# Designed miniproteins, single chains, part 99

Each design is a single chain, and the fold is of that chain. pLDDT is the mean over its residues in the fold that is shown.

## One batch from the design tools (miniprotein)

Design m3664
Fold by ESMFold2-Fast:
Structure m3664 (fold): chain A 71 residues (1-71)
Amino acid sequence: MEKELEELKEKIEKSKDNKEIAEYLLKLGELARDNPELHEEVEKILKEAAARYADNEIVKKAIEEAGKYLQ
């Protein structure tokens, strides 16, 4: 669980492809839905991604969609 979260975080940080980053962010949201114990940690990652990719519309949309899984 935590290992998968950390791997997704690293992939988001290292990837230069907007589509891949968006996909990893959506997977983070799904991971939090399946594992409520990771909710807070995923939320922190989404906040970091929102700051880093503030000018990237594809990634912003993915963050919004992933955020729905945290509600």
Scores: mean pLDDT 78

Design m3665
Fold by ESMFold2-Fast:
Structure m3665 (fold): chain A 56 residues (1-56)
Amino acid sequence: SALARDLIVHDMGLSREQAETAERLVREGASPAEIARALGISVAQARGIKEAILKL
């Protein structure tokens, strides 16, 4: 969703490309560790991103 992308870009300091990748991975049921590996971020940040996407 556009709201999830805006939160990831503006609040979490990621690029739009990283936000789109995060949304796709969450829809595919990826774990926080898989998201962290794909985006080059910490597992804690990946958990926050996954929670934000699932709330929207």
Scores: mean pLDDT 77

Design m3666
Fold by ESMFold2-Fast:
Structure m3666 (fold): chain A 63 residues (1-63)
Amino acid sequence: SQRAADRARFAAIFARVVREEDVDLADPAQVRAAARKAAEEALAAGVSQEVVDEGLAAVDAEL
């Protein structure tokens, strides 16, 4: 489904940002900054706002 594809794309973008910027997953500020950057890139790549909002909420729930 489009929603599943969008979720996979957001997750892939987030993982790439974490890897490329050497994000410390134990640091909530770094994780939030990476999630914000991933959200901007995902929206630019055509991921829906709804899926991006779900992804950001999921990241915040784990912090």
Scores: mean pLDDT 85

Design m3667
Fold by ESMFold2-Fast:
Structure m3667 (fold): chain A 60 residues (1-60)
Amino acid sequence: MHRLVVTAPDEAAARRAAETVNRTHPDVQAVAEGDKVIITSDGSVTTAIGAALTAIGAGL
């Protein structure tokens, strides 16, 4: 299991980023907790990193 945490500027941005990750990366789970996006992957660290980059690109 690989777990990454990305910090958003606010809770709304974290929620949007988590929703974007969950839509585009079916192999990972993204959960918004406050201003944080928690990305979990059981497959590989590369998949988790790709999801984190998608979250950042979603306007964090």
Scores: mean pLDDT 75

Design m3668
Fold by ESMFold2-Fast:
Structure m3668 (fold): chain A 119 residues (1-119)
Amino acid sequence: AMLARLEQRRREELEKKYPKKKGTAIFELISLTMEALQALVDGDLEATREVLRRIGELLKKIESEYPKEYADSLIETAARILAPDDPELQELLVEFLKAARNGDIDRAIELLKEIVARG
């Protein structure tokens, strides 16, 4: 009973802080995604891998401080902003960001190539 009330208060405090942190995190995810796309289009695989590493670090930092559902919500929101009228491109962007989060750089590059081919 007491532990459950402490966890509930902690979740309520995190929710009160979400609007400010969510906007910043979404902006950073979008900026890094655009940077990765540009590096791939330029044929710079080394720069592409470095940006993917930075995306993974950002998402892992968020997951260390917040519930998993929050990180997933950020990923989905970033994808929706990047591709507002393309549900298939939104799905590719979500899978791309999740691959980068998991440190699966080779899968993230393959998904990024599919995103470039569709744009």
Scores: mean pLDDT 77

Design m3669
Fold by ESMFold2-Fast:
Structure m3669 (fold): chain A 62 residues (1-62)
Amino acid sequence: DEERRRLARELLLQRAMAQKSPEEAREAAKKTMEEIGKLTDMPEEVLRELEKEAIEEAEKAL
């Protein structure tokens, strides 16, 4: 459970950080979150929190 959350967070950050702008990072994070949601039974609340965190970190770096 904790390990899955960590891997999901890392994947979301990696995808968001690969983008060129905050807007693209937001779209990439949302798309990745949807993919994780389809492949896992992770609660939507957790996925939304991870998405927001990834976007915030990417915006700081971009």
Scores: mean pLDDT 76

Design m3670
Fold by ESMFold2-Fast:
Structure m3670 (fold): chain A 82 residues (1-82)
Amino acid sequence: SERDLIIRAIALALRAIGLQFDAELLGDEEAKELAERALKLAMEALRYIDQGDLDAARRALERAEEYLREAERILEEKRKKL
């Protein structure tokens, strides 16, 4: 539903903000850039929802989630080396 997409977009945006903070603390520029891209995609998804393009919103959220998973993987590997 539209409501579920809005909730998902907000959740992914908050997760991206947290990962940007973690990446900055760990000095990981790649993870930071991935988290920034994910935030931008979550914001784009909200714009698509507002325009009624729910299919574009879903695709943007799927890409945001992929970037967040990669950022989390990088930060997890970096933490294991500390």
Scores: mean pLDDT 89

Design m3671
Fold by ESMFold2-Fast:
Order: sequence, then structure tokens, then C-alpha cells
Structure m3671 (fold): chain A 56 residues (1-56)
Amino acid sequence: SPLRVLSDEEVEALEKEVAEAEERLARGEISKEEYLEIQVEIGVQVLASAVAKVTA
């Protein structure tokens, strides 16, 4: 699994970031576009870490 490249603490931190973004979106503090950008950035970071592991 790509998530095995990240520590459990890093995975929990990313999950918390997503949850906080969902709460901010629900409160109207951020736009839907900004929320999607946050999710894309997290996904790109995880994918980049997985690719680095495979190419090492």
C-alpha cells in the first residue's frame, strides 16, 4: 500500500487535515474549490512518496 511509505503519525496528521478542511467547508470558512485543492495536494504528496520508494 502507498500509505506504508508514510508513518502512522504522518497518516493521522493527513487525516486530521482533511477532517479540519471538511469542518471549515461546512462552516463556510473555505470554498469547495479550496477544499478540493487541499485534497489534491495531500493525494499528490502521498503519490510522490510512493513513486520515490519504487524508484529507489
Scores: mean pLDDT 72

Design m3672
Fold by ESMFold2-Fast:
Structure m3672 (fold): chain A 58 residues (1-58)
Amino acid sequence: SMKELEEKLRKEGRESFERLKEEVDLSVEGISVAAKSISEGKREEGSEKVKELNEKEL
């Protein structure tokens, strides 16, 4: 019946969508963690970079 076909298509579509969402969420989570690490470590990174530049240029 048409209702059974619609239900099957919705279930398969939802499962495919949920799988894609999980893959996207994983990559977005990685970006969020990286952004937080950058903001937290930016002060230390800046200090080290200045030291490295001074050492390289003498």
Scores: mean pLDDT 61

Design m3674
Fold by ESMFold2-Fast:
Structure m3674 (fold): chain A 99 residues (1-99)
Amino acid sequence: EEVEKAKKEALKHLDEAIEAARRMRQSTPEEQRRLRTEVANHLGRAIVAARKISPEFAEKLSKKATEALQAMGDALVNPKEAADRAIRILEEAKKEVEK
């Protein structure tokens, strides 16, 4: 199924974004900027996959992606808390894709 294939692609890229966000927990400030970019790139790929499901679904995922990236912006002050918040947002997005 094309829709099921698109869901698997979106989930794969969300898992890649979550893994990059986890690396932020024990990161230096220099690494935090690179990791935020890496998460943004994975989320972009997940959104492209989500558009194959529906435009409305891609818009919802884009909103969650923005919230997660904003949470990661706080990593300079508290990288573990920022990472955990971003991971929580992305895990919620992942559950929505799985439905």
Scores: mean pLDDT 82

Design m3675
Fold by ESMFold2-Fast:
Structure m3675 (fold): chain A 86 residues (1-86)
Amino acid sequence: MEEEEKKIKELIEKMFSDDPEVRLQAARELSKLINEASDEVIEKYFDEIEEAAVRAMKDPDLDVQIAASIVLINVAIKKIELERKK
């Protein structure tokens, strides 16, 4: 869905905001969205989400680093779940 795609893109962008609170919130919302959004939309953005999470794990804020690692774990779990359904 176009709305879910827009939300994923907005959250990825916010993960690199100048405000660490905005970055933290965006990473947390993205990890939740990976589990709530349609499988088709998440599959389309797997690489972009993974790249963003790996980059955010280098964030100077420790809480953002932890939230980014959760995004990476959630996207990896979703990839495994979708492979098992095929």
Scores: mean pLDDT 82

Design m3676
Fold by ESMFold2-Fast:
Structure m3676 (fold): chain A 65 residues (1-65)
Amino acid sequence: MTYIGKNEDELAEGLLKALKESKKLEITNLKTGESYVAENVEEATLGALKLLEKDPKGTYEIKTL
């Protein structure tokens, strides 16, 4: 499934929902196209933090793999 986070709270909700459905996720900044693949909660959190550090106002796509 795919979730869209337009702010920090929506990104967090999307990550939580995606992690309940799949153990492997892709987090993508829709503006820059930069993405991270995560295989667990720790990797998902780190990837999201790295993307937010570069673009805290970005819109993010969370895709279950």
Scores: mean pLDDT 79

Design m3677
Fold by ESMFold2-Fast:
Structure m3677 (fold): chain A 57 residues (1-57)
Amino acid sequence: APLEPAEEQFKRGAVALARGAGWSDEEIAEIEKADYSTRVAKLAPLAAQNRADAAAQ
């Protein structure tokens, strides 16, 4: 598969999740420039909240 690095898929998902949560374009640009570890740490609370909201519906 051409997208062997999971980081590329995570970046795409993280940007979509942040945009859906109403994050600013500047904050989204920071996520796009961040490395994998920083991106995971910054988006982990948002991902957990989104998952909880999905489970409640």
Scores: mean pLDDT 68

Design m3678
Fold by ESMFold2-Fast:
Structure m3678 (fold): chain A 58 residues (1-58)
Amino acid sequence: LSDEELEELGREYGLTVEQLRGLKRLAEEMGREVAVQYAVKEGGLSEEQARELLDRLE
């Protein structure tokens, strides 16, 4: 993903580019479900929104 795509995604989900990069890294290192739970608890997203976001980050 380009920085421009991350900025657009951040606007849709109310997250910073740095948070989006962190989620992608977390999913790669610890697995998708860990990243989903992080996005829900720390990002303030619903589980459905978190799963959709991670699908778009792949």
Scores: mean pLDDT 80

Design m3679
Fold by ESMFold2-Fast:
Structure m3679 (fold): chain A 66 residues (1-66)
Amino acid sequence: HMREELEEAARETAQRVAGKSGEDATRLYTEAVKELVERGVSVDEAMEALTKASLEIIREEAEANR
């Protein structure tokens, strides 16, 4: 249901943000939040999903680099 779509969109956004500058990263996150809110997701839920996805990418990179 909507939760799986939210997690997938959050992971895609987190991947696009990886390697971007602060202003570009902020723009990508802002656009992703707007799209999710238009689909009926709350701002808090969108922010939590994006934060979780970003942390998962960081964890994966840390484990790969040991």
Scores: mean pLDDT 74

Design m3680
Fold by ESMFold2-Fast:
Structure m3680 (fold): chain A 55 residues (1-55)
Amino acid sequence: SHEERLAAARRLVDEAREQTKKLEEMSKIVTPEEVKKARQEFADRLEAEQRRLEA
C-alpha cells in the first residue's frame, strides 16, 4: 500500500540521517571535498531509491 511504501521511505531517511552523522565525523579527518562527494553520492542514491519505492 501507499502507507507501507511511505514507511519504507521513512526508514531510508532515518538511515540517511545516521550516515550524514558519520560523514560529519569524517570531515574532521579527510578533505571537505571528499566529504561533499560522498554526501552527494549517498543523497543521489537515496533519492533514486525513494523514487522507486513511490513509483
Scores: mean pLDDT 75

Design m3681
Fold by ESMFold2-Fast:
Structure m3681 (fold): chain A 71 residues (1-71)
Amino acid sequence: SEKQEAVRDLVAARILAVAAEIENPELYQKHKEEIDRLISEAERALEQGNYEEARKLVDELIDKINEIIKE
């Protein structure tokens, strides 16, 4: 289901965020506010049943985390 896919993707993204914080804590701190906002917005979208929007926000979150890991 779209709900299960969105939940799975958000959990995976949160695990990646923890990994990024461990690997590069200084760079993570510079992006923390944006990461926290994306997580909060994705959680709100899930609560509202907007699974398509939640997945889009998770994709944006993953892209941001990957930028931190690659830098």
Scores: mean pLDDT 84

Design m3682
Fold by ESMFold2-Fast:
Structure m3682 (fold): chain A 63 residues (1-63)
Amino acid sequence: LVGHVARALHDVKTDNPAFLELKKGDLVLVLRDVNSEWVEARSLKTGRVGYVGKGGLEIVEKV
């Protein structure tokens, strides 16, 4: 996941500024693998950095 672009599979809402808020289809750059469930990522749309759940992301594969 680290160094890859991933797409949000669904909307993600949060009241915690440590977490990344996303809309379905938003692209993120994965910066760090935190644990089995979470990554730290940067939104390509907003430039914000925060935690996001791995289960809500798909890696963007360009073939």
Scores: mean pLDDT 78

Design m3683
Fold by ESMFold2-Fast:
Structure m3683 (fold): chain A 64 residues (1-64)
Amino acid sequence: MLPDRDEVIRALGYMEIGLLKAAKLSPEEAREWLERFVELYRKAGASDETIEEIRKEGEKLIEE
């Protein structure tokens, strides 16, 4: 019924990545925000697997 912390963090991570793309930030600014999000999610108790997934998706958008 209540989603796992990792599920919530994953959903937030994908939303934040989408917002970074929509904001048309420079690659440097987008990387800074991505690292801040990753740090916050890690502090919130996200698994290493969830953190790595979010980082990979963010890096794909920034590199492309």
Scores: mean pLDDT 75

Design m3684
Fold by ESMFold2-Fast:
Structure m3684 (fold): chain A 69 residues (1-69)
Amino acid sequence: MPVKVLVRFPDEETAEKADRLLTRYYLEGKVLGSRRLDERTLEVTTANEEAAKELKEELEKLGAEAEIL
């Protein structure tokens, strides 16, 4: 079942690094899509809870804030 992750970026540099990560996850089938809520906030749809948890950990490592919905 798809799981959504809300992501907030402190700056554009972090958002650019995260864009590369999200592209990789999309190509791997772990991310199904994303919706931009504002300049630094994304709602990301992941394939399942495991993908959501992995994405959250990787995004937090980059300095982003992530919340599994």
Scores: mean pLDDT 84

Design m3686
Fold by ESMFold2-Fast:
Structure m3686 (fold): chain A 67 residues (1-67)
Amino acid sequence: PLSEEELEEEVKEALGLMARAVALQAVKNGKMTKEEALAFVREVARKLGFSEEEIEELVKELEEELA
């Protein structure tokens, strides 16, 4: 069983990954530019309390998928 803090961290990570997946689909469907998708993921991750290192990792993975 997860502690309350561990559960909150896992929910935060899941929401960050979901934001990345949504952004990737939006670019593939022509609803967002690559730059808009990267900015969207950065904004959501910051609001969720991700560190700058975690944000950079999420954005890097999205950039690699969009390359």
Scores: mean pLDDT 79

Design m3687
Fold by ESMFold2-Fast:
Formats: C-alpha cells, sequence, structure tokens
Structure m3687 (fold): chain A 102 residues (1-102)
C-alpha cells in the first residue's frame, strides 16, 4: 500500500516549531508493516528526528531505528523543540507497535 503521511503534533519553543508527522505502510506482497514518525523544523531544514519500526506479517518486531540530527549551528530553541519532538515520536511509534501486537 502507498504510505500516508499526516501531521499529528507540533512542538514549539521560543519561535522554533518542530512538526511531527506519522507514516504507516504495508507491503501488500510480504505483509511487512512500517510504523514511522518524523520531526522537522521549518527554520532549520537539516535538523530532523526519526523513529521507525518494522513488523512482519505476524506482527513480530523485526527492525527499529531512532535517530536525531542536530546541526552545530542550530539555535537553543531549535534544539529544545527537536529533542522534545524526538521523545514524542519515539513514544508514538512504541504505542502503535504495542497496539498492533495485541
Amino acid sequence: SLPTSRIVATVEKDGAKAEVRTVEAVNPVTGRHLIAATATVESQPDAFATAAAWLDAEGRLVGRVEKVTIPADASPATKEALLKAYELIKQLVEERVARHRA
């Protein structure tokens, strides 16, 4: 199936805005599920965070990625907003994985 991306939250700090998006996709041939969330900052395009989990057709966890990239020139506000969004996206992915594995 085609990935669907949606904005689910924004985290703001002193004018810096981290936008949180979720993506879920299923490979129709293999049944593999991708559950992912990303955070991006409008004022700092090279600042981003991602959390992702891959489940097999039986709902078993087969892979996980968590990463945050903070450029050296990022403002303290951008860093704080992005780190808060990073914690949020990790939580969102974990909650969705837990519900899927019921």
Scores: mean pLDDT 83

Design m3688
Fold by ESMFold2-Fast:
Structure m3688 (fold): chain A 69 residues (1-69)
Amino acid sequence: MRDPVIEKLLEKLEELEKVAPPELLPEVERLREEIEELLEKEFESVEELVGEVLRLMGELLDLELRMRK
């Protein structure tokens, strides 16, 4: 079963993809690939998982900010 936290990252990315201008679609695709890699990865600790989730959340927020400019 997919981790529900990582599933929320994919859900957020899908929301951004729906409103993304064509020029930002390559960045959306890159983030999708990173989140999908995270889904396939086995983590040694909860701290490692949380760190990767926070990093991707930061990238999603930066992307959303660029879309609003």
Scores: mean pLDDT 74

Design m3689
Fold by ESMFold2-Fast:
Structure m3689 (fold): chain A 123 residues (1-123)
Amino acid sequence: SREEALRLIEEGKRLLKEGKYEEALEKYEEALRIAEELGDLPLQALALARLAQVYKAMGKEEEAEEYLNKAIAINNELYDKGPLSKEELALVLLASAEAQRYLGDFETAEDLLAVAEQLFASL
């Protein structure tokens, strides 16, 4: 379920903070699998952006770039599908914030995160 995938993303985030990179990857890969089964493109983009973050923390720049590019490709696909729900928009903005952090644009990342947090607070 979407709720299960979001819990896995939160668990992966905690594991990453603890330096448990392999365990964080397992959580994010499972969240991605669930998102793919659901056809939830915003959730797929978020999981892919989180995988990129872990690979970057591990010093695996090539793998990090591959996952970041996959997240960007899904965001582009979402623009072609038409209007997003508030929840879908919040997830896309979270994925975009992580992508901008990866690229070193912390100001844009913080702005996108703030908008996503406001959208989640209104759900």
Scores: mean pLDDT 78

Design m3690
Fold by ESMFold2-Fast:
Structure m3690 (fold): chain A 75 residues (1-75)
Amino acid sequence: EVEEALKKLKEDPTNMEAADVLLEAGRYDEAMKAYEKILEKDPNNRKAWLRLAEAAGKAGDFETAAVYKAKYDSL
């Protein structure tokens, strides 16, 4: 599952489903990197901002999570 998600992201760095698998599996650092790459291609992807905020919050980085959530709310 996680290994397959990482392989999919290697083939397509913007694969949202693979990023979501990493988030659900508790691989917060890898999930955040994946969502950041998605946002590099589409900075108005509101769902990616929300998922990035969730990943940062679950990783214990509450300040960064608040910044990402503010971006989600501003779109």
Scores: mean pLDDT 82

Design m3691
Fold by ESMFold2-Fast:
Structure m3691 (fold): chain A 65 residues (1-65)
Amino acid sequence: SSMAERWGRNAIDAARAGNYAAGAAGAHELKVAGFISDEEGDRAIAAALARDAAAMAELLEKGVA
């Protein structure tokens, strides 16, 4: 959805700007809202906490619906 895509972009942008905590929080919100699977959401959160914005972006871009 457009809201899910916007939330995903915001999380990716935060992580790319070096705000990995905000990126992880955004990925968690997508998971809670049901816009991404629990498995893919957890992997995106882990990528953000590992400071891997590229891996997080790939997971959110493919997993968010």
Scores: mean pLDDT 85

Design m3692
Fold by ESMFold2-Fast:
Parts: C-alpha cells; sequence; structure tokens
Structure m3692 (fold): chain A 77 residues (1-77)
C-alpha cells in the first residue's frame, strides 16, 4: 500500500468513527473516536506496511485532520 492510499484509508476510517460515535453521543465523543482510530491506523501501517515513523505520523495527522473537519462542520451548523 502507498503512503497516499494509507492516508486516504485513515481519513475515511477516522471520519466514519467520528460519525458513529457522534450519532450515539456528542461531537466531542466523535472527535475522541476519530483521533483514536487515526492512531490505531498509523500504528498498524507502521508495523504491517513497513512505513517510516515520519510516514506513520503523516497518516495519523491525515486521520486527525479528517475527524477535526467533521467536528468543525457540525459546530458551524
Amino acid sequence: MSPEKAAEVARNKAASAFLEAAIAGTPQQGLDAGVATAKEMAERFLKEEGFSKEEAERIYQAGVDAAQAVADNLAAA
């Protein structure tokens, strides 16, 4: 898997985790779930795909940014 594809997967998984948790609770719980998912995906890709720590950090940040964007959009509505 390419780092670009891994970042896309992390963004999609973090956003989905946010929405699932936010539907059941609050936007803050959504953000917490999205960030936790981003961390899990980055750690998995570091271990399984042989990515560098720098690449794993970028994947983590992509997921965090996606969860934050969902939170910001809900706060603006």
Scores: mean pLDDT 82

Design m3693
Fold by ESMFold2-Fast:
Structure m3693 (fold): chain A 64 residues (1-64)
Amino acid sequence: DRREKASLEGELAQAVVDYERGVLSEQELEDIIEEAKKRGMKQEEIDQIRETVLRALERVRARR
């Protein structure tokens, strides 16, 4: 359960990065989100992962 959840979190984090880089379409990102929900993730958890990734990317951009 915890290991599977960590794998899903990793998949979502990578998808958000790829989407922000223009490598992944909005539809592909939404499909990954729907799959995560089917596998037991709540919308709140998905939103938190997206926020965390976006914040990390902003810090990297600001740093250089």
Scores: mean pLDDT 77

Design m3694
Fold by ESMFold2-Fast:
Structure m3694 (fold): chain A 56 residues (1-56)
Amino acid sequence: ELKKKLEALKQEIEKGKETVEKRFKEFADSKEKKEEFEEILKYAIDQALQEIKDSL
């Protein structure tokens, strides 16, 4: 059961990854900018998670 749920989640993540990779490739013209964008993305995700936790 858990494995089936993880496989479904993995498929959703892969679809999202393709969309993000397209945007990433168009936006980042160098390795340094890709790393900066990745850090910004991680920060934004952490902020969203923190706001959800604070709302509980």
Scores: mean pLDDT 69

Design m3695
Fold by ESMFold2-Fast:
Structure m3695 (fold): chain A 68 residues (1-68)
Amino acid sequence: MSIDEIVDKLVELAKKNPDTPVSITTLRKPRSTEVVEKLLERLKKEFPDKKIVLTEIFGDLYRFNFEK
């Protein structure tokens, strides 16, 4: 899948389940960094009224949460 397809799927999951953290595993660099950056920007744009927290778990898993 392209980076844009991955980001689109993750944004769709966040829209459907905003109280569920969206997680991705580390892909090959630099691609994993690009996916994380694009996803964060898309989530900020789609949910401007929500605070988005990005957490790195064990260096290979990234989790995006919406603050209550």
Scores: mean pLDDT 65

Design m3696
Fold by ESMFold2-Fast:
Structure m3696 (fold): chain A 58 residues (1-58)
Amino acid sequence: AMLSIEELEKRAEELKQEIEAIEAKPEKTTEDLIELRRLQNELGVVDIQIAVSIVVPE
């Protein structure tokens, strides 16, 4: 079963908070940059899933 729109929106909010936390660091390590990219990619996938769920609600 696919996640509901509410679950996807909640996940997107969590990912945005993680991204903001890393971006708020005064100095970023290579590990921070790798994690930031991973989180941004995952947020992109979640946003696509939300868009698809609007067209196909199940």
Scores: mean pLDDT 76

Design m3697
Fold by ESMFold2-Fast:
Structure m3697 (fold): chain A 102 residues (1-102)
Amino acid sequence: MEDVARLAARIREAYEKGMTPEEFRRLRDEAVELAKKHADDPELAAQAFSLAGIARYLEAIAEGRKDVEAEVRVEQKDGKLTAHIVLRENGEVIEEETLTLE
């Protein structure tokens, strides 16, 4: 969908321009709202959740964190889409978030 592609481009532009953690947090929130908007399209919702994970990773980098990695897992169970976003630093989990579309 064009809106998911546009958000991906905005996240890339924000990274290239060295935007603040606050800007990446706003982009992450927009990605979650796009996933909710596309709840009836599992592929688009999963793409939007992946963008949320990318934005969270870039927020951590903008905060000055090093050796961070983000993992996004999207599963469909009992007709519901659930995304798990995990942030690790030096191999240790520092943040876990679970989002379920209704």
Scores: mean pLDDT 83

Design m3698
Fold by ESMFold2-Fast:
Structure m3698 (fold): chain A 64 residues (1-64)
Amino acid sequence: SMEGAEKAREYTGKAEEAVKKGNLEEALEYAKKALEAGKEAGELGPGGEEGGEQAVKDVEELLK
């Protein structure tokens, strides 16, 4: 649905803003919400879900 795609984009933007502010914990939370919204909307094509999971993992590494 359109709602899921909109939420995924919104959360992705919030995650990027949090990274710019150095709030990696908040960035990780928004990245996870973006991935979840994308999955529910069926907007993730081949490789999209894997790309989203990799992005979450990359942010988790920054929290070390």
Scores: mean pLDDT 68

Design m3699
Fold by ESMFold2-Fast:
Structure m3699 (fold): chain A 95 residues (1-95)
Amino acid sequence: GPAAPDSPAEQAERASLAGMLRALADLIEKENPSAKEAAELLREAARYVEAGDLEKALEKLKEALELLKKDESVPEYVIEMVEALISGVEALLAR
């Protein structure tokens, strides 16, 4: 269901995180087209982050991470970036 509106700072943090997820998805789709399914999962996670559904966002991010880890064309720094974004969502969920 729709979460009650959090502070403007929390809304800004979610919007920033969602923007980073979309930027990473665009990068993955451009540089590693075999990982397009993972990029689509990152975009779904971004929509859930913006909606405040952080548990569903985390589920989609973990699914994307597993697909990226199985794709040998994906460089390690991309995997590290997704892991950092997962930590960001987990930090927001812990509040």
Scores: mean pLDDT 83

